# Ledger of designs, part 49: designed miniproteins, single chains, continued (2)

Each design is a single chain, and the fold is of that chain. pLDDT is the mean over its residues in the fold that is shown.

## One batch from the design tools (miniprotein)

Design m5681
Fold by ESMFold2-Fast:
Structure m5681 (fold): chain A 56 residues (1-56)
Amino acid sequence: GINAEAAKAAAEAGDNAAASAAAYQTHLVTGDRKAGEAARSGDGKAAAEAAEASGG
């Protein structure tokens, strides 16, 4: 989805904050706990991977 694509693009650009924000939006839309946890980690790559896995 749009949030997962945004998280991936931000992580590729090295923008950990933007990647985490997009993963948090994925968590709000899908209810995926792992996406929410990854967003709180501050790790943009982990956040992008969790958002992609949740399908948001």
Scores: mean pLDDT 76

Design m5682
Fold by ESMFold2-Fast:
Structure m5682 (fold): chain A 66 residues (1-66)
Amino acid sequence: SEASEYNAKAAGYYILSVGYLVEGDLQARKAEKQSPEEAKKVREEYQALAEKYRKLADEYKKLSDS
């Protein structure tokens, strides 16, 4: 069903968003060894990516509930 397809897309984007948060934390910790400022920028970049995909997940979830 259409609702099932939207739920699957929402789940996929949620997983992707969480993946970016985990990867961002790992990459920021590596960068922190060289520069705390560089680590902050890396963390912010991955957090922005995670937020974009979380918003997509929320939109598809709303469509599945409609």
Scores: mean pLDDT 86

Design m5683
Fold by ESMFold2-Fast:
Structure m5683 (fold): chain A 90 residues (1-90)
Amino acid sequence: DKAKIEELERKLRIGLTALENKDKATAIRYFTSLGVLDAAEVERLIAETDPEARAAMLGEAEERVEKLYPKEILEKRRKEIEEEREKQLK
């Protein structure tokens, strides 16, 4: 599971960096490999000039990646966030 999560996060980081650099070929390769965006969706995202619309599309892609995580990993991450928040209150 950990290796699978690390691979998903690695691919997401590479894809997001490619989108920032408008590297269409790399972005298509990684987002289609993740199964969260097809080539046409990646092309639309790269062509988007409105920052708010672009941010919304990126958020949707990140949400789709989160849905690929096993339930147990999502629960563990939520618990870690809560514990860190509690530590910062003291």
Scores: mean pLDDT 72

Design m5684
Fold by ESMFold2-Fast:
Structure m5684 (fold): chain A 92 residues (1-92)
Amino acid sequence: HMEIEVPEEIKAGDKYKVTVEFETPEDAKLFAKDAERILKLLGAKDVKVTIEGNKVTIEFTPENEEVGKRAIEQVISLAKKYNAKKVTIEKV
């Protein structure tokens, strides 16, 4: 089962860090590519993606609360698609 940790509130202008853990480096790379593209299309700013083996770390700043919520929803959906083991989302 995928473990999910999400902050109670998402605020515009706050920086968020998403950490996703996968079974394989291949799934991590596919997720990272899709997540970066989707976050940029949604209007997230300062998008930084780091891949360390099976682990992907994404940092971003949502333009507004709606973009932030949608970004998190899409990232969790992509994590499920690529069979992630754990997703942690936290405010930086």
Scores: mean pLDDT 85

Design m5685
Fold by ESMFold2-Fast:
Structure m5685 (fold): chain A 85 residues (1-85)
Amino acid sequence: MPVPDTTGLSVEQQRQIIDEITQQALAEKDPEKRRQLIDVLLQIGTQLYQQAQAETDPQRRLQLLENSQLAVTYVDLILGKMRKE
C-alpha cells in the first residue's frame, strides 16, 4: 500500500489524512488490509517526527510533533480494538 507523502501539507491536511486512514482501519474487516493501514499510519507518524526534527519554526515543529503523536495514538486504538475481537 503506498504511503502518502506528508511533506508540504498543512496541519489540517495532515490531520485529515490521519483521520481518514484511521477510520478505514477501524472499518476494515480483512486483517491483512487492516495491518497495511496500521503500517501506513506508523510511517506517517515517522515522517511527521522527522519533519519536526528539521523544522526551525517552533510553532510548526510543535504541530508536527502533535500530529506524529496523534498517528501513534490512533495505531494504539486500532490495535486495542483488534485484541478485543
Scores: mean pLDDT 83

Design m5686
Fold by ESMFold2-Fast:
Structure m5686 (fold): chain A 75 residues (1-75)
Amino acid sequence: SPREEVLRLARMIAAVSEVWVVIKEAEKNNWPQSEIDKLKQIYQNIIKAQKDRNVEEAEKLAKEAIEMQKKLKAS
């Protein structure tokens, strides 16, 4: 339905935006380059998921980026 399509688009935008914010905070805080490179790889994968319209994969990748951010903040 059109309503379900709008909700899936909103979920995709949220997932992509979350990974982007994590990368920008990692760069701003001068986190290890190896970890920034891993986050950028996750971002490339989420852009592929966006092209494939795979919202579930995009949300999974966003969760992985957020878990990396939590671990790096705890270190």
Scores: mean pLDDT 88

Design m5687
Fold by ESMFold2-Fast:
Order: sequence, then structure tokens, then C-alpha cells
Structure m5687 (fold): chain A 119 residues (1-119)
Amino acid sequence: SMEEEVKEFIERLLEIYDKIIEAIKSGNYDEAVELAKEFQKLVDELAEKFNFPDEYRERLKQLADLILKVAEALKENPDFDRDAAIERVRSAVAGILKIVEDYTGVPVDFSKLGLKPFT
């Protein structure tokens, strides 16, 4: 079903997100960049498959690009604030998943991002 396929994409996005955060924490910035590119590609595939509106597609691309730019900034400048970088990635991923939830109606467990439930 569409719901099951959307859930599969969400699970894959969360798996790549966890790997990005771990790569950043371990200083493996080359790996973080490659994982951010995989994340960006998966977001594009999700948006195309479920025919997301252009406004949502533009925002998804902006947020995925932000994740990649953060990973690239860490690779080019190791003195960049790692904790701030992680929070920017977390915020961007939360924004992407919120768009997915809002458009598809498929619920997302935001606690998997280390965020408290939106009250």
C-alpha cells in the first residue's frame, strides 16, 4: 500500500540520518558527505514517487541541501562547531519528515530524532 511504501521511505531516511550523526560524532566527515548525498537522493525519490506538490518539493530540496552543506563545511573546516552542526542536521531532517507527514498523512515518530514530541 501507499502507507507501507511511505513508512519504508521514512525508515530508510531515519537509518541514513542515524549514520550521518554517527559519522559526524566520529569525525568521519567524508562518510557524512556521502551519506548526506544518499539522503538527498532518497528524499528526491520519495517526492517524485508520491507526486509531492512543487512547493513541498522545493522545501524538501532546500532542507536536504542544507544537510549536505553542513557535512561539507565540517569536512573543509574541522574547527566548525560539531554540536551546532548536529543540531542543524537534526532540525533539517525534522523539517523534511514533517513535510512527509503533512502531505502523506503517515505518522512520523519524531522521538527517533532525539526530539521531544511536539505538544
Scores: mean pLDDT 86

Design m5688
Fold by ESMFold2-Fast:
Structure m5688 (fold): chain A 55 residues (1-55)
Amino acid sequence: GTPEEIAAYKEKQKEIERLSVESLKLAVRVTTGEVKEEDLQELDKIDQRIQELES
């Protein structure tokens, strides 16, 4: 691949890792604490973003 493709791949992987950590934090909160609709909406948004990046 081109240098641009390699850079894009690395940035994509970093973003996926960041979002995965954020998703895990929210998942722990909703499973061990009070379930809030806002937290569930945030999880859905993070999952959608990860799916977009993995496409």
Scores: mean pLDDT 78

Design m5689
Fold by ESMFold2-Fast:
Structure m5689 (fold): chain A 78 residues (1-78)
Amino acid sequence: SLFDEKAKKYLNDEQVEILKQIIDSALVLGTIPKKLFDELVEKGITIEKLRAIMEELGLHPDLIDKIIKSFEEYLKEK
């Protein structure tokens, strides 16, 4: 897909798969499993970097805000 080609310019293959799982979980389940955020932190992805990448990929602002808010809530529990 065009998304995959675009994402691979900013992220490695493993990071792309994590991002896809986060987007899918947010859209399909309405919630994001903590394990996916653990994987982002292990890969060194910050809130600022994640937002910038999602904006460059052209994701809807409401979806970006939902994902970032969930990530912020996850980080407060640490």
Scores: mean pLDDT 82

Design m5690
Fold by ESMFold2-Fast:
Structure m5690 (fold): chain A 60 residues (1-60)
Amino acid sequence: GVVRVEVPATPEAVQAAVAAARALERQGLVTDFSVERPSADSPTAVLTVRGDAAAARAAL
């Protein structure tokens, strides 16, 4: 499935979310992920992950 997770658009929060997604990818639970900010002024960034939705939601 596809899961979208909103995180604060801070370097620390984005790095933590990416690290969690990478860990799931190494375990074969997530096949792909991307991070985007809807606008330059958005207080949040969106992490989109593809794979095991339950594992992604539990870890992120």
Scores: mean pLDDT 79

Design m5691
Fold by ESMFold2-Fast:
Structure m5691 (fold): chain A 106 residues (1-106)
Amino acid sequence: AVPPGGPAFGETAVSREELDAAVERLRAGVEALLEAQRRAGVEVLGVGVGEAEDAEGHRAVAFVVRTRDSTTGEETEITVVIRTEGASEELVERAVAQAREDMAAA
């Protein structure tokens, strides 16, 4: 068990449920991209993963995935910002790098 020390468990401004919902939204987007690739081949127009800043100046992770369906010609853009209060710069950089690898491998 991790020792208590972070205010995250008692935060009133940002709930764990909101963060989990954002992560689920990102995962759903990645799964949709994979499914589209399996069916018809989807052209990936761009994948942006980087560091962002929240409304209070805390570091966060932003994911932007743009794809184009080769059959319909429709473009889809999914942007998810994951807030990481108290996360170190190294942890944020690793999360960005891992997400890029996961998207490339998935």
Scores: mean pLDDT 54

Design m5692
Fold by ESMFold2-Fast:
Structure m5692 (fold): chain A 73 residues (1-73)
Amino acid sequence: MTLEVTIEDPSSSEAAARIAAGMLRAVADGASSVRVVLHNPTEEDIEDMESSGFKLVEETETTAVFEKDLKIK
């Protein structure tokens, strides 16, 4: 019940649009959460995700994984 979105180039402005489209799809499909995987993220990419309500749940040297709960409550 978690929709996953993989972003291979988080420095691209298109990454934000892809994440937004993934969130809309997750809501339409009744998913309870969205998981976003960023490849080779920068500090600013991580801050942008956290400022958008995503929680950092896993980080490696080359990836960062974020989750956001889709609770209407």
Scores: mean pLDDT 76

Design m5693
Fold by ESMFold2-Fast:
Structure m5693 (fold): chain A 64 residues (1-64)
Amino acid sequence: MQLTPEEKEELLKRLLALAETLVKQKNYEGLEALIEELKRVAKEHPQLREVAEEAIKYAKELLE
C-alpha cells in the first residue's frame, strides 16, 4: 500500500525539479497550478500525501 523509499525519493526529486524549472522560467501561474494539483493528489491518494505535502512546502518557499 505504501511506496518504497526509493520510489518516494524519485517522485519527490521530479516534483522539486519541476517546481525549480517553473520558477526559473518565472512561470508562477504554473507553480500555483502545481501546488493545487498536489493538494488534490494528497486528498485523493493518501499514500502520496507525504510526498505531495513536502513538494507543496518547497514550491511555496520558492514563491515567497
Scores: mean pLDDT 80

Design m5694
Fold by ESMFold2-Fast:
Structure m5694 (fold): chain A 120 residues (1-120)
Amino acid sequence: GDSVAEMVDAIEKGDYRAAVAHIVAAVIEAVGDLTGDERLRELAERLKEAIIEGDWEKVREILKEMGFSEEEVEEILELIKKTIKELEEAKSYDEIRKITTEFGDKLEEFADKLIEKKKK
């Protein structure tokens, strides 16, 4: 529900880890809703907290618990880190919007892979 407002607030405060964390949580919560996996909602909140803290080992463990492969976990982690850096270097709100939109689109590709694994 309030993920967009929390993301915008984080961006306005320059808290780009929090902004990225809210986008990631929203995508994983959507997978939970689509698949009926109640566990994914709890894991989304834990993942959000780990990203905000910058605890990258905890981020890896939570992504593994979600059902991502070791290769997918490293790809997602590098995408998260890259997006945080791009947001820190952004010079305008238009750049921030583009970066967050492209990040969401790439996360949806990983979400689609996770949904397909659950259709086993």
Scores: mean pLDDT 83

Design m5695
Fold by ESMFold2-Fast:
Structure m5695 (fold): chain A 82 residues (1-82)
Amino acid sequence: SLELEVLRALAIMQLTLLSKYSKDPELQKLYEKARDALAAGNFEEALKLVDEAIQKSTDPDERRALETVKRLVEEALELAKQ
């Protein structure tokens, strides 16, 4: 599905930006792992890693961006199940 590929690409792009601009090295590693999981098509693992990052994030802007990534990954996961 073109829609699935677009959602995956948008989530990967956002996680790449979060990894590049985050000042927390633990969060940077979580973003990199989530990006790699999405690139491999492992949407359930990516969702788990994004949820872990949301729980660990103390920056409200970073958390808001992560909530957007979560929505993209959840939508991609639902499309991948079809």
Scores: mean pLDDT 87

Design m5696
Fold by ESMFold2-Fast:
Structure m5696 (fold): chain A 96 residues (1-96)
Amino acid sequence: DEEEQRQRLAEEARRALEEARRKAEEIKKTVGDTGARALRVLELAERHAERALEDPADRQSFEMAAAGLAVAAGLAGPVIEEVARRAVEHLDRYVQ
């Protein structure tokens, strides 16, 4: 029950991260450097998110993932903001 819920939250967090990455790639093709920077920050955030998903007690990895997603949203703007917010929310529920 709790285990099933945790797995679903982890899947939702991963899907949100993948969507944010795809949006950053679209921006990279249209806006160039800004999208490329957002994509690099998202890749780092994904690495931290994976660590948090592997160890829910690793709050530092969660905080680094959340910070990276916020920076990526700031670089890419509204296109990524909603997906980044969703990824942070799903990850936060998972690590709780």
Scores: mean pLDDT 69

Design m5697
Fold by ESMFold2-Fast:
Structure m5697 (fold): chain A 55 residues (1-55)
Amino acid sequence: MRARLEALRAEARAIAAGGTRVVDAAGVASREMTPEQRKRLKELGDEINALMAEE
């Protein structure tokens, strides 16, 4: 159980840290996640919360 929680947390951190750098038409730089990355982060959060509730 603990190893699974750590793996999920590590994946969530990696996705958050790996956001793509985007520059808009005005030259403003920002980090953007794809819709798939945002969905995956939500799924990871939901699974982590479910596992925590089983403790």
Scores: mean pLDDT 67

Design m5698
Fold by ESMFold2-Fast:
Structure m5698 (fold): chain A 94 residues (1-94)
Amino acid sequence: AEEYFDQGVKYFLAGEYEKAMEYYQQALKVYKEEGDERKVAELLEHMGMVYAKMGEYKKAAESFTAAAKIYSELGEPAKALTLYGAARDALKLA
């Protein structure tokens, strides 16, 4: 999972958004199987950023909203509010 996440970040920073998404999806599958909700939320946040860079604003908003909900459930309201804001901003561009 961590290896897939690290590869996703590497490709995201290189502007290789489709490759970044492939690695994030692999990491997401593993973290979901492990039940690591915090890592799932972190990945959904990163996937939202990739979708936004690709102009997929509805998918970006959905990913940010899903991440925000998990952070809220984990007791991280400041992080959740930031991501709800990102989702709102993405929807304005959709």
Scores: mean pLDDT 86

Design m5699
Fold by ESMFold2-Fast:
Structure m5699 (fold): chain A 87 residues (1-87)
Amino acid sequence: MSPREKRSKFLDTLYKAIELVYKGKYEEARELIEKMAKEYLSEEDAEKLLEKFDELIETFKNGSDEEKEKAIKEFLVEAMQIVEREL
């Protein structure tokens, strides 16, 4: 698989997982992100992405609308840094 194709699939899966979080489908979103991280990322970056995603889910369960928006932005920044390093 080309680097461009890996990056495209990673980003597509990332945005689908975020859509599932907005729909309250947290378990499905977590499974999707975990599968992608294990397939495309190093163990270190997969762990980091999953920790940040778990923080995002927790914010969506218990946070305000402002906290949810901030959590999405912070998660996307971290995910994009991983994409730039590995994909």
Scores: mean pLDDT 83

Design m5700
Fold by ESMFold2-Fast:
Structure m5700 (fold): chain A 110 residues (1-110)
Amino acid sequence: EAARRAAEGAEEAARSASEAARSAGETGGSLMGSRADGSAVGAGASAYMARLFAERGDEKGAAENAEGAAESAEGAADAALESGPGGEEGAEEAREGAEEAREGAREAAE
């Protein structure tokens, strides 16, 4: 159950990172969009790995990859904020997704 929560948090971080990337592209143009897209791809890869580990009952692997998804989502949030005021909503969502991933990781690490 804890491993599954880590995977769910990682997936939320990946989803919110994608929203932040969209906001960064719309507000800051192609350069900020590309930077945020890189972070969103990283979050998605980490979420995929977190789910694979959770399905195997590997709580440590799920937790480590959920932390990776959170870090990537925070990167997408930073890019959205640097894009200007229009990026603030996407940045806030990505930060919330990152916190969910970190909460799931903490439960799986116990």
Scores: mean pLDDT 82

Design m5701
Fold by ESMFold2-Fast:
Structure m5701 (fold): chain A 90 residues (1-90)
Amino acid sequence: VEELARRLLEAVRELVEAIEKYSKNPGIVKTARRLLELVESAYKNGDLPGAVRAARALIDLAEKHFKDNPEIRELVERVRAEVDALEAAL
């Protein structure tokens, strides 16, 4: 379970870095960073359901604003796979 949570955090960090790289909207970047902080805080506190909720909110943000970006779409699918793996272990 801890290894799955670590993999989710790593995938979320990579997705947020891609959003920062491709986004021209400061509000979207700020929201993505806030969601990363929520995942990191939840992971540190052992709140695995909270980490999953924040990661899903980040997926929704990325799908809404970056649907045409292939790199972000690939990273979204990676985050989704890690969310599904962690939830299956809970």
Scores: mean pLDDT 85

Design m5702
Fold by ESMFold2-Fast:
Structure m5702 (fold): chain A 79 residues (1-79)
Amino acid sequence: IEPGTYEVVVRSSGGNVFTLRVEVEADGVARVTIYHEGEKVLELSLRVAPDATPEEIALEALRALDGSEGEVLSVRRVG
């Protein structure tokens, strides 16, 4: 995965929409901040495979939040 900051919007299986800030570092760590309706609900760090996508990282973070297997609605690079 290319190091950088990604904004990923996901919908949980329960229908809630979350915005995730995914900060991918060159050392194989992604720092993820999860927002719901503008409010920060969770911060976590994940070790990521070199070929992981921002979508895969966001869905792993969503599973950590509520066990949801959700879907990715959009991905954009913001930094």
Scores: mean pLDDT 79

Design m5703
Fold by ESMFold2-Fast:
Structure m5703 (fold): chain A 72 residues (1-72)
Amino acid sequence: MENSRRAIAIAYGLFDKDGDGTITDAEFADFMANSGSEYTGDFFSIFDTDGDGTITQAEMNAVMTSLGFTVP
């Protein structure tokens, strides 16, 4: 469980590369590609709860919290 919390905190910081508190589809796709994970549009849609094409820190935190993870 400790490793999961650390990985999530690191991933969160890597998603918000420009530090504006918003994660775009391009930033999310770039992170997934660099991590060796398969990216699909459905992954972005899980976090993009209002469908505006961006993921805010609040939306990401809400989704992660609903899955039982603690966020920074």
Scores: mean pLDDT 59

Design m5704
Fold by ESMFold2-Fast:
Structure m5704 (fold): chain A 104 residues (1-104)
Amino acid sequence: SRLYLGSLGKRVSLRAIAEAAGVSVGTVRRLFRRFPDISLVTPEEIAAIPSRRERLLAGALAYLDLRAVGMPLSVSQFATVFRVSRATAREAVRLAERLARVVG
């Protein structure tokens, strides 16, 4: 299912997402207000986020959205699309797998 972050906090515990991502609930709430529809967020917008933890969370959510619409990316494809190192892409994919258990 497509992730609409603006409504996700009403359907899924922001606390559970924060615990899985290793960030505060306030950080998750701020990100969801900034990007209510993750499918409309560009790789450049994600790269512009100053916080590394917020960038990883945004990237992980973008990965889950792409997978939900039938466009799963490999770690190498994710690194290319989001213009990050392969190590950072692997971190984001691992975070996405933890978030998938929370988000559904």
Scores: mean pLDDT 76

Design m5705
Fold by ESMFold2-Fast:
Formats: sequence, structure tokens, C-alpha cells
Structure m5705 (fold): chain A 64 residues (1-64)
Amino acid sequence: ADAAREAANQALVRASNKLLNGEITEQEALDLAVAGLTAAGFSPEEARRYAQRVVDSAKAAKAL
């Protein structure tokens, strides 16, 4: 159970770092995060919600 959550967090961190470094677009980061969360067992709705929050946080950090 905990391992799936840790894998999801790692996927979110990867997507955020790539977005912050300008390596991928916002949409690509969202798609990567959703894929990672879904693979970890999250529902599509929950995956999109979590991915959007992470992408929004990364965008805010980059704007600073």
C-alpha cells in the first residue's frame, strides 16, 4: 500500500522537476503525473486532481 504511494510521489517529483527545468510543457507534465498516479492505483479523477495541484505548485515556484 505505502509503496504505491511512494511510487506516485516519485512520478510527481519527476514531472515537476522537468517542468521547472523547462524540459517539458505544462500539458506534458500533467500527462506524466496522471500516468504515474494511475499506474499507482489512483482513479482517473483523483489522478487528474493531484496532478493539477502539483503542476500548479511547480508553475508558482518557477514564477518566483
Scores: mean pLDDT 77

Design m5706
Fold by ESMFold2-Fast:
Order: structure tokens, then sequence, then C-alpha cells
Structure m5706 (fold): chain A 74 residues (1-74)
């Protein structure tokens, strides 16, 4: 749903920002890393952040990847 996409999009943006700050890397490098962990293309993640829809399976993979990188910066 739209609410689930909005929440995951916000969580993804926050995780990217935190990962950039912690590692001193670019937004694109952070997106590439998150996509790699999620088993998604960087383009898919970038498009989602820009407002495109994502499947339930893709959103679940992205949520799991966010939790993984949050553990790395905690």
Amino acid sequence: SMSQNQQVRQDTSQAIGDYMSHNGITRQDAINRLAQIAGLSPQTVSDFLRGQQMSDVQRQRLRQAIQQIRQQVS
C-alpha cells in the first residue's frame, strides 16, 4: 500500500543518511551497498526513493537490508 511504501521509503532514506555519515561515503555508494545487501539493483532502490512502487517481496528484502546496515553503524 501507499502507507507501507512511504514508511519504507523514509526508513531507507534515514538508513542511507546514517550510513553515509558513519562511513564518510557518497549517497550513491550507500545506495549501492544497500541494494547489494537487499539483492536488488541500485536503480530499483533509487527509483523507489524517487516515488516508484516496489513489490511486497522487494520491500521486505529492503527492510531486512536496512536492519543489517543499522547494526553495522550502531
Scores: mean pLDDT 83

Design m5707
Fold by ESMFold2-Fast:
Structure m5707 (fold): chain A 70 residues (1-70)
Amino acid sequence: SSLQEELRKLQEELEKLKKTLSEEERKAMDNEIEQLTRDLVRRYLEGASPEEIQREAIRRLKELLEKYKK
């Protein structure tokens, strides 16, 4: 699906971005990704659809990319 492809591309961009970051920046980004993952798992357990979770993941990953781009 287009959502899965968009998620894959965003994950690839985040991994490339991580390689350009300092140790502190990488740790901060990883902490934010962990929090994002916990939030999405909670929403799934509360009955959110897989499509809703994928859309929210895409939105939040895009926000993360913009935050850490120099």
Scores: mean pLDDT 84

Design m5708
Fold by ESMFold2-Fast:
Structure m5708 (fold): chain A 66 residues (1-66)
Amino acid sequence: STSEKPEFLKLLLDKAKEILEGADREEQVEEVAKEFVELGIYSEEEAKKVAEAALEEVIKVLEEEK
């Protein structure tokens, strides 16, 4: 389990909204993954996988709430 601070949730929300507005999904995933790597939370490979999954879940929540 990842201990997530409000800062990370805000980052995920902002990136998910950008994707929903037509931003490049891969670019947003890379930015989130880079933050995970810089904070020492995950390796580069794990960070990309986790970032993609987290963004997908946030997008789903935003889509359901509308």
Scores: mean pLDDT 75

Design m5709
Fold by ESMFold2-Fast:
Structure m5709 (fold): chain A 72 residues (1-72)
Amino acid sequence: MKTKITIHAPGLEREAVAQAIVEVAKENGVKILEIRFLDDQIEVIVEADKPDVEFTAESVEEIREKLREYLK
């Protein structure tokens, strides 16, 4: 099943955010299908059997922490 993770991360660099997402997904054995960078949000599509989630993050580390908690 496909799960959508919506991240609101204003002002964070795309490369740093993408790297954090990929690293956390790999740590948790989760396959990333797509990462979309939109004007006001980031959408991550993963192969998981979990409900869609949306969160805000002020730092790359907060993205890592929130993704780890969700993907466990």
Scores: mean pLDDT 83

Design m5710
Fold by ESMFold2-Fast:
Structure m5710 (fold): chain A 65 residues (1-65)
Amino acid sequence: SADERRMVSLEVAASILTGERVEVSLRDGRWVIRVKARTKEQEERAREIGKRIEEATGAETEVLR
């Protein structure tokens, strides 16, 4: 389906850009990308990348450790 393709697209893109483990889900009609950062430096980088992904796609990004 289109939603499955969008989910995979967002997961692959976020995974490549952050270099971290990524989970993508649909919450109240909005795509949510969750990034599990391994270090503080990776967390800071993931937050910056997350803002750019939000601007480009309209998805919400969450960074966890």
Scores: mean pLDDT 85

Design m5711
Fold by ESMFold2-Fast:
Structure m5711 (fold): chain A 106 residues (1-106)
Amino acid sequence: SLKDEVRDALIKAVRELLEELGLTPEQIDEVIKRINAAFDEAESIEDALLRMLGVAAQFLVDYLRERGASREEIWEAVRRLVKAATEVAQKFLPDFKVSPNFAAPP
């Protein structure tokens, strides 16, 4: 299904980014579990994309904050996540976008 194709493509992109950011396999699996839950609970593909971005971004913020990352480092990591996910999503939903404030610094 289209929903499954979007999910698989997003999981691949998120996994690659989290590996580059130094997350462990166990931490990456936890994020993927949350992404799968977001897709299963969502009423539409767009809702699933927004939900998964929220849960993945929150995990990444908490992970980096616990490691003592600066606000600028956290913002850049979230911005990279949003960009990677949006580029994948736009291959299936060309008009998909997130609010410019989603990845804005505090």
Scores: mean pLDDT 82

Design m5712
Fold by ESMFold2-Fast:
Structure m5712 (fold): chain A 92 residues (1-92)
Amino acid sequence: MTMQQIRDKLAEISKLPKSQQATQLTQLAIDLIRRHDTPRFFLVVDYIKKEGLGDMEIEVFGRKVTIKDLLLDEATFYHDEETVKYIEEKLP
């Protein structure tokens, strides 16, 4: 996926209700963490910050978590310290 494809996908996501945006952004961000695609992941985090979605709750495996906490958990699991630091800085 190119940087332009991520930007186009974020533009399409921006047209959705906030709950749908949260779900789509979380799925995209986790996929990027798993692929170690740091530059594209940072673009997604910047979007989450801009839209104020970091504290939005989603349900994952029967538990309620914020987007911020879910992304921190995933980045920590993959030992991605750079990504953890960026999430903490951008989504305080």
Scores: mean pLDDT 81

Design m5713
Fold by ESMFold2-Fast:
Structure m5713 (fold): chain A 89 residues (1-89)
Amino acid sequence: LKKRYYRITVVNAAGVPREYLAVVETDEELQAVLAELEAQGWRVTGVRELSREEAAEFLRKQIEALAKQQGDEEAAARAIADIEALLDE
């Protein structure tokens, strides 16, 4: 089965937004991810299918944002390289 990538936008009871990347092979797997998020108290506000390139860019930006918050830009660069190597397989 071909892997598909989805950006899921959610909001909690306090109105705080969050984004998740889901990697699934079937629509049933996507529905299971959405159900799990709702079970955790998140309201799903958007679901968008991404290309592999868009998914890689989303993941890269998430890692860069986390590293900037932690002040470890060098660790972020390594993590991005490792993930790009994994995605190429």
Scores: mean pLDDT 73

Design m5714
Fold by ESMFold2-Fast:
Structure m5714 (fold): chain A 90 residues (1-90)
Amino acid sequence: SMADKQKFGDDARQQALELSQQIIERMLRLGGGPVGAYIEAMEAVRKLTDELKKKYPEYAEAIEAAGEKVLKELDEKLEKAGKEIREELE
């Protein structure tokens, strides 16, 4: 049903957000830079999205949309971090 697709998409988005936060927090605690942390988080989200789409092909569109939303948020954070580093070098 449409409700089941929406719920699965919401669950996938939540899983991707939690995974990305865990990776970012771990990378930053280990003395890694924010650029590297966001790149690692984005790679993990892509892998999770691909695995979920493979397991649940009926919900593939909802899973892909959820993953794309999380990836867009991380990409915006990556772009901002890159700009801040560039400005510090000026």
Scores: mean pLDDT 82

Design m5715
Fold by ESMFold2-Fast:
Structure m5715 (fold): chain A 85 residues (1-85)
Amino acid sequence: EEKEEKEKKLEELYKTLDEAVKLALEDLEAAKEYLDEKARENPELKEAYEEAKEGAVAAAAGAEKGEHFGLLAKLAGKVAIEVAL
């Protein structure tokens, strides 16, 4: 049973992190608010969401400075997901 709960949490986390990175590239403040709300709803995943938020912010900042924002966003999302796992 715990296995199913873990899978649901990971699936939700992955979706949230992907959306957050996508939002950060378009609207950084919206992405930060989205992650803050998710952290409030799931306190046990707060650390993962905070790392995702920092990663998304870094990716967005990098995109403003460089041409390959897609790679930066992907790295931020993957790092956050792997750390949360």
Scores: mean pLDDT 64

